# Designs tried in a protein design run: designed miniproteins, single chains, continued (4). Part 34

Each design is a single chain, and the fold is of that chain. pLDDT is the mean over its residues in the fold that is shown.

## One batch from the design tools (miniprotein)

Design m13153
Fold by ESMFold2-Fast:
Structure m13153 (fold): chain A 75 residues (1-75)
Amino acid sequence: MEKYKALVESLRLAVEQARKHLPKTPEFDEVLERVEKAIDEMEKATTPEQAKQALDRAVEAMGELQRLADEIKEK
């Protein structure tokens, strides 16, 4: 559980930075909410399996967020 606390903290900081710097669009809001929900599930996980499932969802959502951010880069 201690290992996941540091990861949860890092993910929460990443979400906070994304909310400050990314455009406020429904697409970004939806993905950020998905990441936050997965982080909450990791924090509430009582088994390694639950923590891994929540982590997998957080990683997937973070990947989607990164792709959306890359898409809005001008050029």
Scores: mean pLDDT 76

Design m13154
Fold by ESMFold2-Fast:
Structure m13154 (fold): chain A 79 residues (1-79)
Amino acid sequence: EELKEYEKKFIELLKQGKTVAVKRYPSKEEALEAAKKDNSYVVATDEPLSDEAIEKVNEIAKKLGGYDATIYEYVDPNL
């Protein structure tokens, strides 16, 4: 499931000594445009991480020294 995959990727990055921020957008187009600016990753999900989960992950990243990468996600309502 997509939600568990995100958590797994964060753990892998933490083990490599890196941190990641997650930013959610309401549409694919908005997520892709934001990712182009930062040259970062974009993922689609039908069940995205909750706002609370994203805030928690980003807060942990800040406490660990900031962001090494950003993952942009979007909700695909026609999935």
Scores: mean pLDDT 58

Design m13155
Fold by ESMFold2-Fast:
Structure m13155 (fold): chain A 59 residues (1-59)
Amino acid sequence: ALKEEEKQQAIAELEATEEEELNNYFEAYRAIGFPEELARKNAEAMYKISKEEELKALA
């Protein structure tokens, strides 16, 4: 099991890369033809799911 400090460090890294990950999802949805507004919403939803799964792995 991860120590509390290691867990907090991993969370901080997720926060630091949030903008980059959101942009990656956004561009992927834009590439398949989604409108900007819909691509942004889908990117946010996918990032939320991804973040929750990563946090579960740290528990």
Scores: mean pLDDT 76

Design m13156
Fold by ESMFold2-Fast:
Structure m13156 (fold): chain A 83 residues (1-83)
Amino acid sequence: GALEEAKNLVRKARLVVRKDKSLPAETQAAVLAKLEEAEKAETVEEVLELVREALAILEADPNAPEKVLEVLRRTIEKIEEIL
């Protein structure tokens, strides 16, 4: 269903974030925590809000690599298409 599809998109994004060695460690940990909470969410709307919070954390870091920002933005766009 839609919720499992949204959670699969989050799992793919989390893998990219976890493997990125250029992302500052503190920012990486905070973003991963939000994405892990999104995977436990009960609604697609809750998944979307948690991924948006992860993006906000990432955007607040001036050293965040553009490729990781693009992955989270694309993930949000795809989840919005499920809603």
Scores: mean pLDDT 89

Design m13157
Fold by ESMFold2-Fast:
Structure m13157 (fold): chain A 85 residues (1-85)
Amino acid sequence: MEVKVTLKVGEEYAKEVYETAEGAELKDLGTGIEQKSEVETELKDGVAYLTATIELPEGSDGQHLIEITGKDGKKYVARAEEVKT
């Protein structure tokens, strides 16, 4: 199943992520699955919103904690939601 994560990051990190536009490393902390994924990055008023999808096994329930490693090596954790359609 696909889950979607959206992470809000601070202004300083926002600029680096927006300029780079490369995939981030994602890790589901529940299953231990790691995936490099394309990241949709939006910069708005000095804040970056990173949106990515990760594919998890069928029957995974509800709330996934996804660790995202940015290009600066900083790690962020956000909840992901199952992709609806």
Scores: mean pLDDT 65

Design m13158
Fold by ESMFold2-Fast:
Formats: sequence, C-alpha cells, structure tokens
Structure m13158 (fold): chain A 73 residues (1-73)
Amino acid sequence: MEERIAEWTAQLAAIRDRVPEETVLAGALEVVDELAKTDPERAAELAEQYSRALEPVYPRASEELRRRSEELR
C-alpha cells in the first residue's frame, strides 16, 4: 500500500505541469463520492490514500481529500 501511494505520487509529479490541481481534485472527489454511495467506509479509506499520494505535489487537493475522508467516517 505505501509503495503504491509513493508510485502514484511520482506519476502525479511527472504530469503536474500539464494537469491543474483543481482537475486532479475534481477527479479524485468524483471517484470517492461514487464509492461513498455503496461503501462510505471504503470511500473514506480511498480519500485518505489519495490525500497522502497528493500531499507532496498538490497540497490543497490533499487537504480537501483528507477532510472528505473525515466527513465520511
């Protein structure tokens, strides 16, 4: 799990100049919110994982996803 998150972070860093932070956040929230309709606990876990992956590249998106994770618990 930690290894996968680090790899996602590296991939996001490689595309950061081509993808706005707002677009990344919107996409992540869409996936999390869709999952929350069937399994809010798993959605909270996914939001936390996304938050951790995004923290070094997109800190504002990371913070918003962390808040969303807390709201779903």
Scores: mean pLDDT 77

Design m13159
Fold by ESMFold2-Fast:
Structure m13159 (fold): chain A 110 residues (1-110)
Amino acid sequence: SRNEEVLKEVEEFLEELIRGLEELLSTQPPDDPLAQRARAEIERLRERYEKGEITALEALHELLLFIRELLSTLPPDDPLARALLALLRELAEKYKGTVIGVLLRELVES
């Protein structure tokens, strides 16, 4: 069904977003407090998702809200903010024509 295709797309996107964020954060200074907080939040979210405590859609929603919070607190010229926006733009282009791609573009353009 159409709903099954959307759920699969959400699951695939969630896995790509988590991987991209972990790779991005691995390039940040180990003592950066915001990068440390981001790593801790992503790890906690992954554990909850892998244990089946939250659905892929719930995990994606929480992760996007967390990214939005980070972007709202960082100055636009911050290296972490620039790296996050670059990742989100890349994913928005890859998922172009999907609901996920629309949501990512709204997040980046905010």
Scores: mean pLDDT 81

Design m13160
Fold by ESMFold2-Fast:
Structure m13160 (fold): chain A 90 residues (1-90)
Amino acid sequence: SLESNARAAEHVSRALRLLAEGGPVEEVLEHAREALNHSTNPRAREHIQEAIRALESDEPPEERRRRAREHLRKALAELNHDILELEKES
C-alpha cells in the first residue's frame, strides 16, 4: 500500500542519515529491519536484506557501512518509484 511503502521509505531514509552521521550500527539495523517489515516491493526488500547482510558481515567497518549505504540508496529509489506510481493511480 502507499502507507506501507511510505513508512518503509521513512525508515530507509533514517538508516541512511544514521550512516552519514556515523551513528550506531544497531540503530541502522533497527531502521533497516523496520523498512523490511513495511515494504511490499520485492526489489526494495532484496536491497534492504543485502544492506542488513553487509552490516552483519565480517568485512572492515568502512566497507560494511559503504555497502549498506549503496543497498539502502537502491531500496529508497525503488520505494520512491512505487510511491510515485501509486499517487498517479489516485
Scores: mean pLDDT 83

Design m13161
Fold by ESMFold2-Fast:
Structure m13161 (fold): chain A 64 residues (1-64)
Amino acid sequence: SAAARAQEVLDQARKQADEVIAAGQKQADARTLGSSRDSSLFMAGLQASDILRQGRKDAAAILA
């Protein structure tokens, strides 16, 4: 169904966002300065947010 396809898209977006956050945390853990750690986490959060936003948009298009 279209609902199942939309859910699949959202699940893939969530997985990709989680991977980006995990990579950002790994990069932050490798840094020695707090500001560099914070920047890595902040950028990962923005990228994850964009992935989720795109996933929601794609899912909505499937349901339209």
Scores: mean pLDDT 82

Design m13162
Fold by ESMFold2-Fast:
Structure m13162 (fold): chain A 96 residues (1-96)
Amino acid sequence: GNDISQLALQVSQLAQQQGNFQTSQLLQQAAQYAQNGDYYTASQLLSQAVALGYQNGLDTNILQAAGYLAQAAQYLSLGDDNLAQYYLNLAQSLIS
């Protein structure tokens, strides 16, 4: 669903506000792939964003939200819409 794209853009904006520009860029790229239905690539970019954000001291709630988005994208790539929605709801609760 487009919810991953929208939430990834919100997480990207929060990362940018903390000066974490490279993590923000990875999150924007993930949002673009998710918008196009490429959830596999989106999941990989979200996982890279989590790793980089962790290295750069990104806020824990933002990191957890990005991690839940990576899980949601992975489950969408596998066709598990119910688990994807569960992780989307967890991400949403941390940033909205």
Scores: mean pLDDT 90

Design m13163
Fold by ESMFold2-Fast:
Structure m13163 (fold): chain A 67 residues (1-67)
Amino acid sequence: DSALLERIARKEAEEALAELERVRDDPEKAQGILDRLRRSLAAAEAQGLPAVARVLREALEKGEAIF
């Protein structure tokens, strides 16, 4: 169910962005969170999940802006 996967991705993205806000002054931790989002995005794209990939891409863009 792509709707369920999209909802899970949104929750994970929100949690990752909140975590980034808390560790924005810790470059090693922040980089680890961004790398995790990049790996999740690559996996979603490889699996052909465009809605999930869009959510993760938006989260990655916002996360990079928090830095």
Scores: mean pLDDT 82

Design m13164
Fold by ESMFold2-Fast:
Structure m13164 (fold): chain A 76 residues (1-76)
Amino acid sequence: SKIQKYIQKIIQAYNKIKDQINPTTTKEQFYQLLSQESQIPIQTLQQLEQFGVIQFRPDPLGDPPFYELFINLGYN
């Protein structure tokens, strides 16, 4: 499905950019990095988050990778 293809691209992009994330990286900058690497528009990433397919949240203790990606693997 289109959602499965997006999930795969997002996971791959996240794994490539996670070393570029630091404590000063804003959520907007994180979205920009993820969008640029995955080639998925920011608005599409936001829509997937609203649908509960993906969730981005800052690490509560401020530990690396600082912004964590959670994926609902039940979406196919």
Scores: mean pLDDT 75

Design m13165
Fold by ESMFold2-Fast:
Structure m13165 (fold): chain A 70 residues (1-70)
Amino acid sequence: SIDETKERVLKLLDELEAKATPEQRAWIESLRKEIEDLFEQAKTASGLEGAILLTRILALVVEAWVRVEQ
């Protein structure tokens, strides 16, 4: 479900924040708010539009991973 995917994504962001510098943590907090907004949009979107929004969320999570784990 979307709620289960959201829970897993937010947990990944928590794990990245634990490894991040203070500056990276501030950026991840901003990113978290954007991702939460995208999940809320995905809940009310059509099937295809919901899938596109989830793909955008994945891209943002990958960006956070690359920045922190580099």
Scores: mean pLDDT 84

Design m13166
Fold by ESMFold2-Fast:
Structure m13166 (fold): chain A 80 residues (1-80)
Amino acid sequence: MPSLVEQLEEQLKELEEILKEAERNPEDRKKILEAGSLVGLIRMQIWIAKKLGVEIPEELLKRFEELDERVRALEKAYLA
């Protein structure tokens, strides 16, 4: 099984792709909802990793923060 860090990296890549599609067509609210759901899942996994004492690379945490901000901006603009 991939490590928690490897799984997080793969999920961040998936989130980036969904987010690009949502940004290209923000009127399709389903992609914005998918991005929001994946943000929630990644946040939970980061929380679990921290509880287990697993060190998450700072670069991955910063990438997640940037993607989370982009998802929140789309939600505010199109799902408010």
Scores: mean pLDDT 82

Design m13167
Fold by ESMFold2-Fast:
Structure m13167 (fold): chain A 55 residues (1-55)
Amino acid sequence: MVEEGREKRKKYLEIAKKNEKDGKATLVKSPLFGQEVVKPKTKEDFEKIDKEAEK
């Protein structure tokens, strides 16, 4: 994919969605993408998801 930001975002969403099932994060619908957007509960969760998405 030429748009790396989109690829990273997709991985971020998948990781955060898994955290949502564990009740660690809140998932919301984004009007920008028309799909669920991740909303981690803590800064640490956000940083962890971001790093995993980069990988």
Scores: mean pLDDT 57

Design m13168
Fold by ESMFold2-Fast:
Structure m13168 (fold): chain A 107 residues (1-107)
Amino acid sequence: SNLDLAAGGLRRIMELLRTAIALIEEGRLSREELRALLEDLIAVAEYIKTLLPEELHPLMDELIKKLDAGREAETREEAIAHFEEAIKIAEEILRKLGVEVEPVELP
């Protein structure tokens, strides 16, 4: 159940990041809204880390670091690049858990 919950949470993070990228590209997401979303996603990611085996903690730390970098990014292009890397890391964690991953839409 902990692994199922973690996998579900990672899929949700990926979904919300893809949505955020689309909204940024459309000019429909403010910097304040983005920062609030990322603060929530970082908190969720830190919780997910507690549900995962210790061998996956370094990948979770890398994911959290990319979310934080995206939150601090000053340009749209930098934020999107960090979120795309965060999605790739989440996908790698899901693969290591044996979970099927959906294709990631890249720029």
Scores: mean pLDDT 84

Design m13169
Fold by ESMFold2-Fast:
Structure m13169 (fold): chain A 83 residues (1-83)
Amino acid sequence: MDKEIDEAMVTMASSVSRIGAENKGWSEEEIKLSSEASEALTKALLEGNSKAAELARKSLEYLDEGNVEKAKELLKKAKEELE
């Protein structure tokens, strides 16, 4: 396990997600959620945590559908699974 590479991948996923959300004209809250969900998804995939990865992916899907409230709920559950 290379901690520096893992941290770089998480940071890059967050940055790419934020840029994409900004280009879509999303709110600051939606941009933040997209960034955090992308970080959680990348971290879950690196750790092999399939449940956390599924929750983070669903959070991103709900965010793309404009369901911010459901996206927040699923992101919280994904973060809990990564503890």
Scores: mean pLDDT 74

Design m13170
Fold by ESMFold2-Fast:
Structure m13170 (fold): chain A 61 residues (1-61)
Amino acid sequence: MTDEEIIERLIEGYRKLGAPQEAIDELEKHKNVGVAFYILTEGLSPEEARERLRRARARAE
């Protein structure tokens, strides 16, 4: 399965779950699974979700 196929399946799953359009847009436009996941699970704005992901990456280093 290609990365594009994985993203398409995630978009379909998110739509079925009633995810915010902002989460779907991050998957479609930016292919950013982590940002979309934080929008869906933590109810963050796209900007907050991007900052949340950056902090998670920084803590891993």
Scores: mean pLDDT 77

Design m13171
Fold by ESMFold2-Fast:
Structure m13171 (fold): chain A 64 residues (1-64)
Amino acid sequence: SALKNALEEAEMLAQQAIREGKEDYTAKIVVSEPGQGPTATITVTVKKLSEGKYEIKIEIEEVK
C-alpha cells in the first residue's frame, strides 16, 4: 500500500541520516493514493542522544 511504502521510505531516510552523522534530522512525506488527494502525512524525526544511541520518532497523520 502507499502508506506501507511511505513508512519504508521514512525508515530509510532515518537510517541514511544516522549514516551521514546527522544529530538532528526531520523529514515529511505526503502519502497519496492514485485518483485521490493526500491521504496521510508521515513525519520522521531522528535525534542523536549519545555516541551510537539515537531516538527515531515516526508520526502519522491521516487526512479525514
Scores: mean pLDDT 82

Design m13172
Fold by ESMFold2-Fast:
Structure m13172 (fold): chain A 75 residues (1-75)
Amino acid sequence: SVLEKVQEFIERLKRVHELIDQAKAEGNKELAEQALREVDEIREWVEKNLSGHTRENMLLVLDSVKRELERLLAE
């Protein structure tokens, strides 16, 4: 169902945010790189499993997270 897919997206995104928080706390770029890989995997999952405005909105959220990770890796 759409609800189950949205719930899966939220759980996957929580994992990414945990890695980002840990990367920031530790200054650990490897954790930021792992989070970036997980964002790319979530993007592929979204493109395969969601459609319409829900897909578009979730991809925009992932783009925002990716930009934050790219900034962390550039420091």
Scores: mean pLDDT 87

Design m13173
Fold by ESMFold2-Fast:
Structure m13173 (fold): chain A 66 residues (1-66)
Amino acid sequence: SMAEQREQLDRLLENVRLVVEGMREEGASLEEIRRVLDTIVEHVRRHMPEVADEFEEAVERLLREA
């Protein structure tokens, strides 16, 4: 259902926020963070194609706010 897909997307995005925060604390560059996020986006597209486009757009929004 749409509600289940939204909940799954929200959970994925919360995990991405935690990964980004952890990487920033360890002194990772924006380039290193982007490389890791690109890998995560590709993994989501491969295993959860139904939410992949919305996830990728949300990740790009998070990076633009940085």
Scores: mean pLDDT 82

Design m13174
Fold by ESMFold2-Fast:
Parts: sequence; C-alpha cells; structure tokens
Structure m13174 (fold): chain A 62 residues (1-62)
Amino acid sequence: MLTVEDIIAGLEKAIETESLKKALEAVKKAKNVDEAGKGMSEKIKSAEDADRAAVAVYEAAN
C-alpha cells in the first residue's frame, strides 16, 4: 500500500535540488497521496500513480 510516508521516503532519497526539497515540505503536510500531488503537480497527481510518481521523482534527481 502506498502512503504519504512512502512518498516522503522516496523524496528523501532523491532530494538534491531545491525544488524537490520544497516539494517534500508540501508532502509532509498532505493528508493523502492526492493532497501530496498539490506540492508535486507534475510528479504526483493521484493515489493510483503514487508508486510511479515516487520513482519519477527519484529519476528526476538522478
């Protein structure tokens, strides 16, 4: 099951740019994956795509 905590863990590994750091702060305030998408509009949009979104964030940092 993908949760906001799973996304936070992925972002912490990918965090190398200031944009990702600010996105992590927004995700920490999120109550669910959809709300986390507000901070990462292009990477995380919905709970259904949370796994792929977390991977995309990691790849963007790489």
Scores: mean pLDDT 57

Design m13175
Fold by ESMFold2-Fast:
Structure m13175 (fold): chain A 96 residues (1-96)
Amino acid sequence: MEEGARLSAEAARKATDAVQRGEGWENAARYSDEATRHAELSQTPRAVGGAAAAGGIAYGAEKGDSVPMETFAQALRDAGGEEGAEAGERGAKAVS
C-alpha cells in the first residue's frame, strides 16, 4: 500500500534527522524499526527489506560498527523511494 511505503519513508527520514541533530544512532535504529513495521503492513517486500537493512546498519553504528553510507542510502531508497533517497543523502552529509 502506498501509505505504508510513505510511512516507512517518513520513519527513515526521522532516523537521518536524528543523526544530524546528534540524537544518536540508537534513535535512528528505533525509527528504522518503525519503518520496517509500516513496510510489513503495506505488504511491499522490497520496502520491508530496505527498512530492515537501514535499521541493521543504524543499530551496528550504535555498537561502534563502521557505517557503509552508500549501502545505508540505498536501503533508505528501497524503503521509501525518492524520500528515502533524500534521507540517505542527508545521513551521508551528517557523517562526512
Scores: mean pLDDT 59

Design m13176
Fold by ESMFold2-Fast:
Structure m13176 (fold): chain A 77 residues (1-77)
Amino acid sequence: SVEDLLEELEKAAKEGDHERALRLIEELRQRLSEIEDPEGAVERLEKAREHAIENDDAYLTVELEELIEEIKRKFGL
C-alpha cells in the first residue's frame, strides 16, 4: 500500500539508505492518486526529510521537498 511505502521511506531515510529512499520516492510519484490521507503523507515525508538533513544527504533532502510540494499541489494543500 501507499502507507507501507511511506513507512518504508521514513525508515530508509532514517537509516541513511539513499538508494532505497530514492526508489521509494519514484514509486510514490507513480502512485500519488492512491494517497487517501495527503496531510498525513506530507507529515511522514517531512519526518523523512528531517532524517535526510540529519544524515547530510542534500540530494535526498531536495527530492523529498519536491515530492512534498507535488503532493500539496495535487491535493490542494
Scores: mean pLDDT 90

Design m13177
Fold by ESMFold2-Fast:
Structure m13177 (fold): chain A 78 residues (1-78)
Amino acid sequence: MRITPANAEKAVKEAIEIAKSKLPPSLQDRLEKVVNTMFVGLTPATKELMITIMYISAGRSAEELADMLVEPLLKSAA
């Protein structure tokens, strides 16, 4: 199913906000750096594809996508 750029961006923004609420302030800054680095070198088409893959793999759920972002950061901090 095609995802609109607006819906994909909204889902990712919601997931980032949920992830930030689950992380201490020190890891929130790291999350922002990782997200910015992940997208900074990509074409708009590649970024849309990556966002779509992430959204599908998370069962089209912002909360599940947030958990996918939080888990590696918490493991790296432990």
Scores: mean pLDDT 68

Design m13178
Fold by ESMFold2-Fast:
Structure m13178 (fold): chain A 87 residues (1-87)
Amino acid sequence: MKPSREEMLERLERAIESIERLIEEFKKNNAPQEYIDKLEEIKKEYERLKRELEEGKVSVEEAQKRADELEKRALGVYLDYEALKAA
């Protein structure tokens, strides 16, 4: 089922907050700068997507697809760093 514009904006806001918390956690754990930089890039892409959705420059359907891809990228960074810590 397609989300509403309001539901997508709330999802993007929560995603930005989650990435901000993850960046702070990585910094506290002295994670390599490469992982922090990747998360900061993902955060900037979420912020851009939220702005474009608020301005009506992207459809809710397009925003959902891009958010799903950004979520996968963030999960990938997290899993790569967890694998590094386990080594």
Scores: mean pLDDT 86

Design m13179
Fold by ESMFold2-Fast:
Structure m13179 (fold): chain A 82 residues (1-82)
Amino acid sequence: MSKEEDEKLAEQVRKTIEGTIEKLRELGEKDPELAAKKAEEAIEEARKALEYAKKQGMPAVAKVLEEGIKELEKLLKEIKEK
């Protein structure tokens, strides 16, 4: 993958993660147990995508996924505290 393609895909992945976090925050206000389960599922999917990105030589996508996983883990802790 070219550096430009990797960076463009990384931006799309970042937007997807940000949208997921927003939806999970909204769900956490209404159903914290379901939101926690969905957050755990999102973390697992992001971890699989990170493994793929590392194997394919996609450093920008990998960095965004690592940052996104940390944000999802923080959100999961916040939801569990509700």
Scores: mean pLDDT 84

Design m13180
Fold by ESMFold2-Fast:
Structure m13180 (fold): chain A 72 residues (1-72)
Amino acid sequence: MSVAELVKKAIDALGLTYEQAGKILGVSKQTIKDYVEGKKKPTPEQLRTLADIARRSGYPELAEELEKAAEK
């Protein structure tokens, strides 16, 4: 799975809008759209933030994939 696909899966699974995801990660909604479209890569810190939220929301497998992506 690409990082872009993984970020989209996380946003969809967590029920976040791009604006909400942007507020959580400290970026604009356009930057989130760029991440989802593969135009930009999220930072390791941003991927770990999504992983923490996914784990707390009952998606441990998704959290593990996000943490793994953050190590690359």
Scores: mean pLDDT 83

Design m13181
Fold by ESMFold2-Fast:
Structure m13181 (fold): chain A 73 residues (1-73)
Amino acid sequence: MVAFSDQQKAVWVDVARNVFQLDDATVADLVARMDAGASMYDLAQFVASLRPDVTPDQVVAMFARAMVKKKKE
């Protein structure tokens, strides 16, 4: 499938750091997964595995909200 754009990667890093408060090592693993061809849902499941109170669907929703915020400028 199509790799993530640089903008999508930047938004995933921003959401991981600022919304989910993930550490630098976990964010680096997330970026490595994106570079290895992980899907949107694979990344959402990875983040949800680290945050037991959050579902993969909620992770996808948070990413979508962050993408919309950048579009408004």
Scores: mean pLDDT 76

Design m13182
Fold by ESMFold2-Fast:
Structure m13182 (fold): chain A 96 residues (1-96)
Amino acid sequence: MEELKKKVEELAEETLKLGEKVQKKQLEEMEKALKEGDLEKARQYAVQYTATGIYKAAVSFYKEMALKALEEGDLEKAEEYIEEIEELKKQLESLL
């Protein structure tokens, strides 16, 4: 149980850090587009920035749900939420 709690916390922290890196890159690209007068490109990065923010919120939500499942002794449900975080991590890595 404690080992699984640590894995959930570490996985969520790593995934949130990836989300921060993705958002930083998207913000820098948006600012660059604005300086170049490319409003359409800036708008595209703003949309991507918002979508990445939703992914970060989902990671936080699944982390809470996984930890709650572990507290209730529901290892199967905890594993499902861990898999959701792993999928989000994979998606965020693809955006770098």
Scores: mean pLDDT 88

Design m13183
Fold by ESMFold2-Fast:
Structure m13183 (fold): chain A 68 residues (1-68)
Amino acid sequence: TLSAAEVAEIVAEVTGYKGPASSLLPLVAHLTGAQLGALSREEFVRWYAPRGREDEAFARWQEIVARL
């Protein structure tokens, strides 16, 4: 099981987010439905939609899951 901080760091690296990983902790808690839970594909795609294309969101989600 990964911590929320570890998941946030993976999300930041895969999506190219340049801010501190700690700033993603509230988003990771929202995306996973639990601080230490697995990242939900649907929650991630909804979070990523303002940042990029839907196809890109799916590819990024697969990269994140591969690192979990």
Scores: mean pLDDT 65

Design m13184
Fold by ESMFold2-Fast:
Structure m13184 (fold): chain A 60 residues (1-60)
Amino acid sequence: AGEDEESAAKDAEAAGTRALARGDRAGAVQKLREIAEQVAEKAPEAAKSALRGADSVEAA
């Protein structure tokens, strides 16, 4: 909705991508879940996206 929600979603995606680039899949999943908890109140849609990303990485 707002710029803050967009920024939170972008930060979550960037953090997950960086962890994956390091070859740390488990760390990427854990980091995405941590970010989802951190942004759950401010950007609930971003939190849902981060959790879906974590599930996708874990399942792959």
Scores: mean pLDDT 70

Design m13185
Fold by ESMFold2-Fast:
Structure m13185 (fold): chain A 110 residues (1-110)
Amino acid sequence: AMAASRQAQRDALLRVEGAIMDALREVQKEVEENPDLTPEEVAQRLIDRIREAAKAVGARILELSVEKTDDGTIRIRVKLEVPAGGTLEIEVTVTPDNRIEARFRARLAA
C-alpha cells in the first residue's frame, strides 16, 4: 500500500498519543487511590495499560524496555508503530515516591 498522507499520519499520531495519555491518567488516579503501591507495581500497571491502549488504537509495539536506576527511579521506554505510518516513542518515569512523568516523540513516515 502507498504511505498515508501526512494529515492521516498526524491524525493517527494524535489518536495514539491521546489513548496513551488517558492510560497514564488512569494509573495516576490508581496511585492517588492506593498510597501503598510500590514503584514496581505502578510500573507494571503502566506497562499493562500502555499495551491495552496501543492494541485498542491499532498501534504495534516495536520495542518495550524497563530500567531501574540506582536512585530507585523506574524508566519505561516504548516505541510504537502508528497506524497510517510513523512512530511514537514514549518514555515514562516512575519516581520512588510514585510521581509519573511522560515524554513523547513522534516521527512521520517519509
Scores: mean pLDDT 86

Design m13186
Fold by ESMFold2-Fast:
Structure m13186 (fold): chain A 78 residues (1-78)
Amino acid sequence: MSELAEELARQMADYSREQQARAVGAAMRAAGFHPESVDYVERLVRSGRIDTYGAANVIAEAIALGGEEAERAFREAL
């Protein structure tokens, strides 16, 4: 999980906070997270309260729960 989060953080590092927020939201939605939780996390990523590594950790959790669909949604949103 930590290794995956580090890889995802490297993939996202050159993207804007808005693009990172959309990628997190897409992965979370594909993994079946509640819409309120998705909106909350996207706002935290946009504001910088969750940094790139924190965003990557959320995506890693979404991939762990949602599998290939969550990973695909993340990659397509970026």
Scores: mean pLDDT 85

Design m13187
Fold by ESMFold2-Fast:
Structure m13187 (fold): chain A 75 residues (1-75)
Amino acid sequence: AEAERLKHRAEFSKHLAEAFKLAGADLPVPKPDDSEEEVMEGLKKAGELAKDGTKEVKDHYKEAAKHAAEALLAS
């Protein structure tokens, strides 16, 4: 369902933004209705930051990844 997809995309963007903020990274955060390519690029960058990041960065990365997957399943 489109509504469920957009809800998970909004949660993805929220957690991605927090991960970037906590890591001190000034990187673009995809909007909920942006392309899958932009979501994947954002998730990849967050994963790189989380690899050697704090627990908080890792936790927000995990939540972003979870919601990105849920958005795909809701499509």
Scores: mean pLDDT 82

Design m13188
Fold by ESMFold2-Fast:
Structure m13188 (fold): chain A 89 residues (1-89)
Amino acid sequence: SELEERVRAAARAGDREALREVAREALKQAIKHVEQKDYEAARRYVEVAARALVALGEVERAVSLTQKVSDALNQKDYEAAIAALREAL
């Protein structure tokens, strides 16, 4: 995806601001797709955000975000999924 390409380019360049912008955009898209009941697309956007956070050195936050959102979506707790995504913004 375009966002995955942007994470890869920004990580290679060491562009921390670009990584933060891609993470925010991916999180916003994940929220939008949860609200639209497109949970597969939401999971893909969470993966993009997590990769950007890992590139920023925020490994624990990436793991926590991925786990919280995955657990919430698997339990069909969409309010908890959106709350976790908003907390990560």
Scores: mean pLDDT 89

